# Designed miniproteins, single chains, continued (2), part 11

Each design is a single chain, and the fold is of that chain. pLDDT is the mean over its residues in the fold that is shown.

## One batch from the design tools (miniprotein)

Design m4351
Fold by ESMFold2-Fast:
Structure m4351 (fold): chain A 112 residues (1-112)
Amino acid sequence: SMVDLFKRVLELMSTLTDEQLREVLRQAFAAFPELAESYRSSFHPGASDDEMVEAALAELREIIEKAKNLSDEELEDMLNRLKELLNVSDEQLTEYLRHLLALLEALLAAQA
């Protein structure tokens, strides 16, 4: 499910340093420029790519911490809010999460 995919992504992200998360975020924004522009226009108008990464890092750390205490139903609500906010479909959000998972797994394999 999308919730299970989201939980896996958050769990892996929680094991990373800030520098490793910045690298993952840079790669994700580069892979999905439409998502990057949607995020910029909605939350950080006029921000540079580096400012976007720093803002996204801070927001992800808050999400990771909050998610530790959330039920599956509350996580689904969070994902639905993200879809609405980014104006993306279930298929698009699932694709973004799968790409993030692949980046996280590749990074962790390289560090092993």
Scores: mean pLDDT 82

Design m4352
Fold by ESMFold2-Fast:
Structure m4352 (fold): chain A 115 residues (1-115)
Amino acid sequence: SPLEDVALALATALVGDMLTIARDVEEGKLSKEEAIERLKETRADYVARMREAGVPDEVIAALQEIADRFIELLKEGKPLDEIHAELLSRFEELMRKYFPDRPEAVDAAVAALRR
């Protein structure tokens, strides 16, 4: 459905932006503190856009749990490869749970984040 396409696109973009933030920390372009503040702003923007688009609150809440886990990983100083693997795994599990009738779209979203 159009709503499911929008939800998948916004969820994929949010996790993609988290991975970009993690890479910027690894490359020394952002401190952990700067990364957490950028993530808070990024999260707020995507949550507002998802709510405006009519994405179910349970999907938004689950995506916010991924963002909370990312903050924990940043605070613990986890390496980029560990952050990437955990965020991708959590994203894939969440997308397959909430979009069970959209396997090809979920596969495409996961593939985009593996780059």
Scores: mean pLDDT 89

Design m4353
Fold by ESMFold2-Fast:
Structure m4353 (fold): chain A 68 residues (1-68)
Amino acid sequence: MKSLEEFKEELDRFIEKNKDLPPVDQLSLALKKLEEYRAEHPDLTGEEIGELVRYLVEKFKELKEKQK
């Protein structure tokens, strides 16, 4: 089972791979990736999913600031 830190690192790499897209599209793709993680890893708790969502929201804020 992947740790929360490993999921966060994978999401960071996924966002970086899609950095040429608008922040909204990067967030949408990252949320879709998180849904795939949830489906592939049913052992993930609601608290762990919530932590990953909060992490993505924080990254989205950073991406929006970079585009201003």
Scores: mean pLDDT 75

Design m4354
Fold by ESMFold2-Fast:
Structure m4354 (fold): chain A 66 residues (1-66)
Amino acid sequence: TPLSLEEGFALLDRKVEEHRDAPLGEFLAAMVELVNELAERMRSEEDRDALWVYAGRLLDEEIARR
């Protein structure tokens, strides 16, 4: 089932929260797996690109926080 961009962002935010205390490697692996799954479910190339940009921002923020 296709997802909205808003739903994709919410799922990525939730994954970050779930892995706040996880080792960085486990967090990165989980985020890569999720973003690949969600990208396949995006309706448009623009939504897919926006999802990847958002995921990259979340990764940068989490790495900087640690």
Scores: mean pLDDT 82

Design m4355
Fold by ESMFold2-Fast:
Structure m4355 (fold): chain A 88 residues (1-88)
Amino acid sequence: MKKKVPVTVTLPDGSTVQTEATVYKLNEKEYLLKIKLPAEVPVGSQIQVTVKFKDGSTRTFTTTAKPVLTLLVEGDSEIESVDITVLP
């Protein structure tokens, strides 16, 4: 099943940009997330991605920014939102 969740991107200057993640449920514990990063996020910058679940749990990842970010995420609840911080 395919679902969209809100994504808040915080840029190095402290400004925020809203976008969306597409969530694919692979099985009872695994999700595939695809996030189109805004043009303001430089390709190759370090980013911290925090995935928030409906049960209040969170998963954090540090990765390199790409035009489309693909993440495999494990969790026992549905994904509610994603926060991305672009590191200076």
Scores: mean pLDDT 82

Design m4356
Fold by ESMFold2-Fast:
Structure m4356 (fold): chain A 77 residues (1-77)
Amino acid sequence: SGFELGVGVPLEKMKKLFEEALNSDDPTVPIEEAKKIADELLELIERTMPESEEKKRLIGGLKAFMEKKLAEIEAKK
C-alpha cells in the first residue's frame, strides 16, 4: 500500500543515518536528521492509523529502534 511504501523509505533512511552516526567522530548531524524523520513518521502514524495492533506494533517498534540505536551511539562515546 501507499502507506507501507511511505513508512519503508523513511525507515531505510533512518537506518543509513544511524550507520553514519556509528562510524562518525561527530554523530550530531545524522542523529538529528534521523530524529526528525522518526518524529515525522510517528506523527503520520498517530494521525492516520486507527487504534490497532498494527499501529501499536509500528509505534512501539519505531521507538524501540530509536532507543536501541541511540544507546549504541552513546556506548561508543
Scores: mean pLDDT 76

Design m4357
Fold by ESMFold2-Fast:
Structure m4357 (fold): chain A 77 residues (1-77)
Amino acid sequence: MKEAEELMKKGNEYFEKGDFEKAARYYSQAADIYDSLGDTEKAAEAYDNLARALEKKYGPDSPEVALALIRSAVAKL
């Protein structure tokens, strides 16, 4: 949990700075950890933040954004 929380904070910091590539990387790492722990709520949050960062970098119609949104939805099942 603490490692994933730290990664989420780093993702948020880079997102605020406009470094969407680094933000996406940290959110992706946090999502993987939350997913592995079975924390569906936090995993979904991380995937949603990942999708937002990828949308800023690649645009909303990118397959990367679509995949992140699907993973967020699946985490809540």
Scores: mean pLDDT 81

Design m4358
Fold by ESMFold2-Fast:
Structure m4358 (fold): chain A 89 residues (1-89)
Amino acid sequence: MNRELAERLVDIVRNRDAEALGTIQRLLAEEGDQQLTDAFSQMVLAIQDAQRDADGGAGDERAVASVTEILDRLPEEIQEKLKRILDEA
């Protein structure tokens, strides 16, 4: 479950999907949950760092692994909120 969520987020960030990212940012702002917003920012930075350090599929796999680890450490409530936000994007 968390790996599938990580793969979706990596795909959105990698493809620079402005519509999906705009929807996510709006929903994060509407939720007003600082922990959720901080977690999202950490995941985006992890994706960008992985892609900068490794080209192509190696960067994507590192990004998915890093995001999955971040998701696994988050409270279940935050994971559920993030999944709902990504499902709407």
Scores: mean pLDDT 79

Design m4359
Fold by ESMFold2-Fast:
Structure m4359 (fold): chain A 71 residues (1-71)
Amino acid sequence: MVNDSLVTMLEESMRTLPADVQEQMRREMERSQGDVDRMIESLRRLGQQIGNSSVLHVSDTLEKLLQKSKE
């Protein structure tokens, strides 16, 4: 229930990306096992490996939202 808005934002952002990138992002989300910190780090690495600024932007936005929730 917590972070449902983060998942929704990810799904919405993924719709604008190629199917291959969407599949990779879903795999990273599954590997994080609901750990938002791990998910953000995995997405950041994915964006760097692919060289996709949109994926990097999504990971940065999630990091900022997570920081706000912790403060």
Scores: mean pLDDT 72

Design m4360
Fold by ESMFold2-Fast:
Structure m4360 (fold): chain A 63 residues (1-63)
Amino acid sequence: SVQEIKDAALAVIKEKYPDPVVQLVAEHELEKLAEEAKGDAEKFKKLIEESGSPLLIEGLKTL
């Protein structure tokens, strides 16, 4: 599900990036993309890839 992907990606980001500002930015951006995906897990993954954010894309590698 979108929620499972978001939680997994955010967990990886928090492990690799201990900076609370970076974590807050990642959480906010993932939440925005999850809302845009409207429950579509495949669309959510695509939106993360298309974001061009190395930070967010890093989270997908551990799925």
Scores: mean pLDDT 80

Design m4361
Fold by ESMFold2-Fast:
Structure m4361 (fold): chain A 91 residues (1-91)
Amino acid sequence: SKIEKIRELIEEIKKLLKKLKETKDLEEQKKLLEEIDKLIDEARKLLEEGIAEAKAAGDKETLRELILLEAELTVLEMYRSALKKEIEKKE
């Protein structure tokens, strides 16, 4: 399902963000940021599609779950941006 795919993407994003925080190599940090950005873009697209579909279907349970996942993704996007700023200060 779209919800399961979004959950998988969010878990992978969390894993890569943890690795990014622990990594001190600048080139590896840049590669991790690029991969994180790709996963965030994919998750955002699936969330937008899923929310639109749930609204059209009147599926309140699915809509609620997707809104919670959107909130979680937003927090991860903010954390990614904070980590990127710290990396840019060291360049």
Scores: mean pLDDT 88

Design m4362
Fold by ESMFold2-Fast:
Structure m4362 (fold): chain A 69 residues (1-69)
Amino acid sequence: SDSEAHVERLRKEGEELTKKMTKEAEKMLKEGKPKSEVVDKLAKKLSEEQGLDPETARKQAQKIVDEAE
């Protein structure tokens, strides 16, 4: 069904975005940016690109940055 295909596409897009965000976090951390700044930047990007609410975006960004360390 269309709904199942749509959900699969969103999941793949989410995985690709998470992978890109993790690499971006690793790069920023290697450049000496403080962890808090990296979390804030990723949270804003997740909110803008995925339409996540600010609280969910912040939690997701925190997990990505923790994984990047």
Scores: mean pLDDT 77

Design m4363
Fold by ESMFold2-Fast:
Structure m4363 (fold): chain A 84 residues (1-84)
Amino acid sequence: SMEEIRKKIEELIKEGEELARKAAEGLLDPSRREEFEEYVREAEKIFGEAVKLAVEAGDKESLEKIFEALEKIQKLFAEAVAKR
């Protein structure tokens, strides 16, 4: 159902945001480079799955939520860089 698809997309967004948060914690730390790269790869996979589900469902609202989450992550990374 559409409700189940939207719930799955919301869960994927939350998972992707958590992975991005973990990546940001290791940002610009050479000892955590492999950990950083792994979290980034996993976040990309998760957001890719969310986009595919939203596109297949024709759900513009979910796509907008995904892009809003990605913008929030970009800001998080910018703030993490500024603190280093």
Scores: mean pLDDT 85

Design m4364
Fold by ESMFold2-Fast:
Structure m4364 (fold): chain A 97 residues (1-97)
Amino acid sequence: MIDPEKTAFVVKGDLTPEVLAKIPPDTRILVVTGKIDPAVVERLPNLEYLISVKAPDPKVAAELIKRGVKVISLNGDEEKALEMAKELADEIVFLEA
C-alpha cells in the first residue's frame, strides 16, 4: 500500500482529468511538467505540495494556496522539480501524460 506522506507522483506532460484519475486522492506531493487541469483542486483534497515545471494557471494556484498547498514553480527546471520531490518523499512514481 502506498504511503501518501512518503510518495511523490511525477506527471511528465499535462495533468489532464484522465491522468488525475490515475493519481490516488490521498496524494500529498505532486510534480507536473506540463499544464495543470483545475480538477486537481477537487481531486486531491490532501495535497500539501504542488511542484510545477511550467507556471500554473493563476486561478488554480490561488485556490490551492487558499487550501494551504505549497505551490512551487521552477521555470522549466525539471531536474530541480525531481530533486525537490526526492527531498520530500521516499518513493517517486512516474506517470506519462
Scores: mean pLDDT 81

Design m4365
Fold by ESMFold2-Fast:
Structure m4365 (fold): chain A 66 residues (1-66)
Amino acid sequence: MEEALELMKKGFAAANAGDWESAEKLMTEALLLAPEDDLLISMIRIHLSVLGANDVLDKVLAKAGI
């Protein structure tokens, strides 16, 4: 969980820097480490939904097998 949260934080930093490719990859890797973590899934859903990035959300969830 801690390692998955760390990847998600890096994904947030990448998104803030405008690097959406790295953000998507990091968030996907976070979910792959903790695919049953409802909190992590919810945080990613909320973050991407607020940004209007529903296509990125769909790709992240699909790649993570969710």
Scores: mean pLDDT 78

Design m4366
Fold by ESMFold2-Fast:
Structure m4366 (fold): chain A 103 residues (1-103)
Amino acid sequence: SAEEGAEKVREAVLASKPGGTVRITLRGKGTAPRDAAYEIAKELSKVPQIGAINVSVSEDGEEATVEVRHLGGDEAAKAIAEAVKRALERYPEVTEVEAEATG
């Protein structure tokens, strides 16, 4: 569910250090992972606690990765989780969400 995906992302952000990076990987059918990843990046570009965003997409658009460098804290975790939740609610064809702290 969108709530379960968002919670995975929130936990990964809280596990990462302030100034660190979280990698969010979206997989699913058609271009939904690509479109969801760009929507997440667009929403997070407006958030002061986000320092950098990088999006990479597979050739078919069925796998997309959003790497987010955040300034830490509950506000960053909440903003990233909410952006992911909204994207997953809009793109139900995203069936798999992975999140990991990478630095």
Scores: mean pLDDT 85

Design m4367
Fold by ESMFold2-Fast:
Structure m4367 (fold): chain A 100 residues (1-100)
Amino acid sequence: SMEEEAIREVERLLLDLYLRLQEVASQLSPEAQARVNELLQEMAEIVRETVRTGDVKGGLERLIELLEELTALLESEGLADAAAYVRQVAQRLRELLERL
């Protein structure tokens, strides 16, 4: 189904995001590193809840909000390229949401 395809795409995007953020972790303040890890854990919990409930639309909307928060955090830390990458991920989730 389109919902199952959306979940698989989200899982791929979030894995790639996790790996990209690991590359820049040393450039973040300790406080920002803690917040990034917290946001990543919240996103993983949303994905698990989305799979459990089948509320793909609600899950995508919440993930987009967290990605926007992550983008702002990375910009505040001076990581413009990482922030731009997170914006691209958020935009891809918006496109998936429009197709549901």
Scores: mean pLDDT 88

Design m4368
Fold by ESMFold2-Fast:
Structure m4368 (fold): chain A 75 residues (1-75)
Amino acid sequence: DKPLSDEEFLKILEELLKEGKITEEEREILIKHSLEGKSFGEVAEELGISKSTVSKRYKRALKALTEKLIELGLL
């Protein structure tokens, strides 16, 4: 189950990007994988990068998102 609405999730990602806690590519990976349910392979194909790069960036972005969710009392 998603802990947030899609709109609330997108708003949090925008705040993380503005705060410099994630990159635009990391934001796109979180959207494609977590909101759209795409595999790392599908995200890699859509973004034109390697699957290993997607995995690495996703882990960094997920850490930043998790820390923000804890800060907001949503975890």
Scores: mean pLDDT 81

Design m4369
Fold by ESMFold2-Fast:
Structure m4369 (fold): chain A 94 residues (1-94)
Amino acid sequence: SMEEVKALVKEIIGLGEQFIKEASRRGEEGARLLALRDALAALSALMNDPTATVEQIVAAAERLLALMREVAPDSPLVARIEALVRELKRLAEA
C-alpha cells in the first residue's frame, strides 16, 4: 500500500516542519537545526523519487525522529511521529 505509506510520510513531514519551527523559535540553532532540516529534506526528496523503496523511507523517517528526540524528547510532536513511524514500519513488513 504505497498510498498508505505516502499518506503517513506526508503527515510526518508536516509534523517535522512544525517541530523545526518550534525548535528554532526556542533558540535551537547551528549543527543540530541544520541536521533536522537536512533529514526532513531527505525524507521529502524520497517522497518525490519513484525509485525510492519503503525501506529507504523508513530509514529516513527514523533518522528524523532520532534527531528530534535529541532536541526535545518530551515534545508531543515526537510522540506523534513515533506513532506514525511505528505504523510506517508495520506497513513496510507487510
Scores: mean pLDDT 85

Design m4370
Fold by ESMFold2-Fast:
Formats: sequence, structure tokens, C-alpha cells
Structure m4370 (fold): chain A 72 residues (1-72)
Amino acid sequence: MTYPLPKEAADAISAEVRAAPQASTAAGAAGAVATSHLPNPTKEDGEIAGREAAASASGAAAFAAVREKGLG
């Protein structure tokens, strides 16, 4: 991660990830389903999974920022 976060924001994101383990499970399940439809999983399949993880992290950071601003 190249974007530094304040400790409070990082702690809030960690708490949200721990409170919503289903989000990580759903992302993993979606990746597994997509890969299972392919006869030979490729390097590109791994890159797609990595992009999904990055998108999830960005979403968590945006959610924490909205909560800190009291926007609902």
C-alpha cells in the first residue's frame, strides 16, 4: 500500500473488515467460481483477483472517510 492512512482511519477500516468477513468470503468465492469455469487458469486470472482485492480496500477506505465526515 503506497497511500498512507492516519491510525484512526486504518483502525476503522480494520474493524470494518473484521465486522464484515462475508465481503472477503464473497470476493474469494467469486474468484473461485470464475476460475472453475476455465480449463486452464492463467496469470491473468490471478491479476483479476488482485484487482478485486484492491477495489475492496479502496471501498473500505471511502466508507471510513464518509463515516468520519458524518455523511449518511
Scores: mean pLDDT 52

Design m4371
Fold by ESMFold2-Fast:
Structure m4371 (fold): chain A 96 residues (1-96)
Amino acid sequence: MSREEARSIIVSALDNALNNDNEAFILSALFVHSSSLPKNRETLTSPATIADALVKIAHDDNLDQEAIRAILTVTLGISPVSDELVDAVLYLAQNP
C-alpha cells in the first residue's frame, strides 16, 4: 500500500461519515486534545484534517489494529469497518 493510497482510503471513509451531524460532535470530543488538531469547528469537519489527526493519535499512542477499529466504529460510526481502512490507518501511523 502506498502513502497516497492509504490517505485516500481514510479521507474517503471520513468524508462519508462526516455527512452525519452526530459524528462531527463525537469527532470534536475525541480529537480536541490532539496537538495536531485545529480548534475551530469548520476545520474539524474537514475529512483531511481529521484523517491527519487520527493518524497522529495512532502514531503517538502506538495504537494497534483493535484500538483503531474501536475508534472508527465507536467514535466515527463506521460500521462495518473494513480491514482495508484499519490497515490504511495503521500503515500511515507506522510509516509517518
Scores: mean pLDDT 66

Design m4372
Fold by ESMFold2-Fast:
Structure m4372 (fold): chain A 78 residues (1-78)
Amino acid sequence: SMEDIEKANELIEKAKELIKEAVRAFQEGNYDESLKLYEEAAKLFIEAAKLLNDPEGIERAKQNLKAWKNFLEILKKS
């Protein structure tokens, strides 16, 4: 529905802002905060994808979160 599209767009914009905050936390060396913010963003992207009936969007959000976790783990060990 149009209401689902509008809600999904609001969730996507909030998720994008959380990704910016996650990147900033990463740049400041706050890896645990960066991961938490990225996890929050991923939840919003998944909720938006469900509203849009977009199973590929759900999978993309999960894969992006996994990639970010792996990236941060490598940096913590270096």
Scores: mean pLDDT 89

Design m4373
Fold by ESMFold2-Fast:
Structure m4373 (fold): chain A 83 residues (1-83)
Amino acid sequence: MVEEAIEHIKRAIELLNTLPDSAAKELAIKYFNKAIEALKRGDLDEARYYLSKGAMYAGAVGAPLEVFEHIYRAAELLGALDV
């Protein structure tokens, strides 16, 4: 479960790395890496927070839909998208 979420976040980072360099891209990747670190510690609340921040900056960079599909699947696996 957590391993699947980490895999989706890693795929989002790989896709972002194919885009031209920008401050928003750098911040998106930074926050996604912080989300992975939080998941490795078992801190789901911190992971959800950093995942949300990374998604915001990915939107600012104009990332392709596939980046958001991976991030939304990670969020679903972590219980972040449903109340």
Scores: mean pLDDT 83

Design m4374
Fold by ESMFold2-Fast:
Structure m4374 (fold): chain A 60 residues (1-60)
Amino acid sequence: MEKVRELTAKAAEALRKGDGQSLAEIAKEFRELGYTEIAEVVAQKALELGADPEEVERAR
């Protein structure tokens, strides 16, 4: 549970900076923790901010 809080804070920071690449990495970490729905939402936002589609697909 604490890890989810940490990742959520990192996602908010990446969104503030417009850092799609960091959001793609955060989506991968959510998926690895079993939060597939959250990972998909974060991955979609990463794509909107210009993250590499291949990296996002690997995170799903």
Scores: mean pLDDT 76

Design m4375
Fold by ESMFold2-Fast:
Structure m4375 (fold): chain A 60 residues (1-60)
Amino acid sequence: SSLDPAEENELRRELLRALGMTDAEIDAFLGLSREEQTKAITDRLMAAAERVRAARLAAA
């Protein structure tokens, strides 16, 4: 999209690194369609949330 500012790109890269992605994985991710990018992020967040829930449930 022609509406993405440089700051958004920098914040995206920092967020993706915080999610455990390497620079090579980030470059590949940014090459995906917006829909595929949204799905990939959603899937990663849901997987992380389920891991946390499973760990808490197992500890109970």
Scores: mean pLDDT 76

Design m4376
Fold by ESMFold2-Fast:
Structure m4376 (fold): chain A 74 residues (1-74)
Amino acid sequence: AKEKAEEAIRLANEAEELAKGLSGRARLDAETQAGVAKIAAGVGKLTNDEEMAERGVELGREAIELARTGEVLK
């Protein structure tokens, strides 16, 4: 559980670093998803909740994908 939470935090940190190269909505979307991943990881770590920690990992991966694709809204 805790190891999964640490992995989620690492993924979220990577997404935030990638998002620094973005601007506007694309950056906001990636940073927001990374923030949600960190919250899920924190809750999973605090409550020893394996499901929540795994959700954090998934959200962290999504944040990295958002940052890499540079998705923008009109």
Scores: mean pLDDT 77

Design m4377
Fold by ESMFold2-Fast:
Structure m4377 (fold): chain A 79 residues (1-79)
Amino acid sequence: MKEKLEALVEELKKLTEEVKATDASDLEALLKLVEEADKLVEENRDLVVNSEDEELRQKVFEASAELAKAIKEKLEEAK
């Protein structure tokens, strides 16, 4: 379980950096990253909720929040 949550944190951080590196004018690339983020969150929801490791669970929530913020900022720039 811990290894899967650590992998999830790293994957979320990687997606956040990819969103930040993507130009706001590249809407197709941004939408694809949003789809990847939604899929990753949905597939790992039960692992996060049922985790006994509070510290790792908190890191997942923080990484997810940063990803959501990065996506929102890029989509607002594209508007």
Scores: mean pLDDT 78

Design m4378
Fold by ESMFold2-Fast:
Structure m4378 (fold): chain A 73 residues (1-73)
Amino acid sequence: MDVKKAVENVEKGVELAEKEKDPLGRLSLAGSARWSALELLKDPRLTEEEKKRAEEAAKRAQELVDEARKQLG
């Protein structure tokens, strides 16, 4: 798997979650993006820049998960 493409795909997943207006849909999209970012961070092939981007994506995805969970109760 191309690590650069994997980072780009995780970032796109976060963007899709941010644009989702339905809390359940946002929770699903943000949860998937967070899981993918955390799995990607285990890859020893990541450059320092790619690792930083994946960490930022994981943090943002977690914020979206927390927001969606609060809205769903």
Scores: mean pLDDT 85

Design m4379
Fold by ESMFold2-Fast:
Structure m4379 (fold): chain A 95 residues (1-95)
Amino acid sequence: SVLDELLELVDEALSRLSPEERERLRQLLDRYRGMGLSPVQRALSLVNELITLLRQRGDDDLADRLEELQEQLNNSPDFEQQAKELYDRIEELVR
C-alpha cells in the first residue's frame, strides 16, 4: 500500500537524520498538536519537512521518492485515514 511504502521511506529518512534534525521534528509535532490541522495537513507537512531536511543533506533520491508517494497519498480514496495513520506512525518513530 502507499501507506506501507511511505512508512518504510519515512523510517529510512529518520535513520539518516542527526539528533538535532530529529529534535526539530519532535518540536514540529508538538506545534501541530495545538494547530487544529486535519490528519492530511499534519502528515503532508511532516513529509514536506522530511523532504526539506533530506535535500539539505544532498539526499535528493530519497526526497524525490517521498514526494512521489506523498502525491499518491493525496490522490488515494482513503487519503484521510491513511494520512492519520502515517502521522501517528511518524510521531511514534520520532519519539
Scores: mean pLDDT 77

Design m4380
Fold by ESMFold2-Fast:
Structure m4380 (fold): chain A 75 residues (1-75)
Amino acid sequence: MQDQLRRDLEIAQKALDVATKLLNEGASLEEAKEAALKVARSLGGDEATLEAVLEGVELRYKQMQEEKEKKKKLS
């Protein structure tokens, strides 16, 4: 049981790392989501893992948008 949860977390983390790299390189949210889902699916991620990946990518994108807005407002 614990081994499966650990594997699902590792799949999600790898997918999120790919999405984070793409977002940092200027990719769109849609491109980052697509790449993350492709990675998670290729590693055998289940529906719950895919949902967690999508949520994580959206959260990362929101954080990047907030940082961009802070730079505009404070500069």
Scores: mean pLDDT 78

Design m4381
Fold by ESMFold2-Fast:
Structure m4381 (fold): chain A 85 residues (1-85)
Amino acid sequence: SELEKLKEVAEKAVEEAEKAIEQAEELGKEFGIKAEDVRKVAELGKEKFEEVIKAIEAGAPLEEVKKKAEEALAAVQKAGKEALA
């Protein structure tokens, strides 16, 4: 059940990242970031959360999946902060 919820969250994160890639020019103008930097952050998010989904599908333990999800979120937050600098 908790793994199912984590998979849903990761799948939603991938979907949101794909939307951000498509809307990168508009988001870049809105937040004063280069569209290419928006795409890079969104592509990283997609990649990292796809890794979370793959771990779940491979039967990884819940604690390992949680750690991967936390690492994915931290990586996206760091990249987003660097794009704003």
Scores: mean pLDDT 84

Design m4382
Fold by ESMFold2-Fast:
Structure m4382 (fold): chain A 74 residues (1-74)
Amino acid sequence: VDAAQGDAARGEKLFRETGNCAACHTIGKVGVGPDLKDEKDAYLETSLTNGMPGGKLAFDPQQAADLLAYIKSL
């Protein structure tokens, strides 16, 4: 995923609403999933490209870029 064209504000909205990431990921602490604030780009890109563990949800390239831009902004 290329974050150069990502929008952090759209990523935040997608994270909290449409993408349902906040159901498993809480910024600043571990929930069902890991704390994304402390994760490396390679891990984030792998998760967005291949879907979450178990292949639950993969994002289109623009959504992935927006999410990555938001997470990197933290």
Scores: mean pLDDT 61

Design m4383
Fold by ESMFold2-Fast:
Structure m4383 (fold): chain A 70 residues (1-70)
Amino acid sequence: SLLEEGKELFLLGKYEEAVNVFSSLDNNPSAEIFYLRSLAYEQLNKKELALKDRNEALKLDPNYVLPSEF
């Protein structure tokens, strides 16, 4: 899936490409997608975009927690 593709790109350190994949999922937004894109933005030192996505994730799921086996 595109979500798994984005996660794999993130794990490979391809943060810009991971952001592009996560952004392609805008038609089906989820807390996980916004959170993962937030983490990729942090790695790119785009702190304002990271904060915006973190807030969107919390808006969709206020109790969102990073999976223990991430």
Scores: mean pLDDT 78

Design m4384
Fold by ESMFold2-Fast:
Structure m4384 (fold): chain A 76 residues (1-76)
Amino acid sequence: GKVIVTVNSDKTLTADDIRNSLTIVPTPSIEVKEIAPNQFEVTYDTNYADKDTITQAVARAAGLIGGKGVLVKEVV
């Protein structure tokens, strides 16, 4: 699966920040690529995680750094 994650935050997040937020997801493979400031493409194994799992993990991490919201769109 693939999703585009946009984080509304006064701080610039890195791909490592997003990867670290996803370490709680029980998947053997996850890839994070920055495509724009605070916008990331996340590729994951749909057998182990779904869009909602990725959304919740990123939203939790964004909340910890004072983020105001997270928008996740699935790429089909």
Scores: mean pLDDT 71

Design m4385
Fold by ESMFold2-Fast:
Structure m4385 (fold): chain A 60 residues (1-60)
Amino acid sequence: DLVERLKKLGAGEPKEVTTVDPVTHVPRTSVVVKLENVESMETAEEVARLVAELHRQRRA
């Protein structure tokens, strides 16, 4: 559902990105989404909220 809503708003498919702290070498995984066809600030804000929800659900 969240992925479908993101696509409907003009966002790309969510993907996982793993970053490693250069100091501690601890890996951290996050979910990110591309904004391709988003022209309004309201749509961009909705996409950001959905991405945050996806990230929270992934962390649970």
Scores: mean pLDDT 69

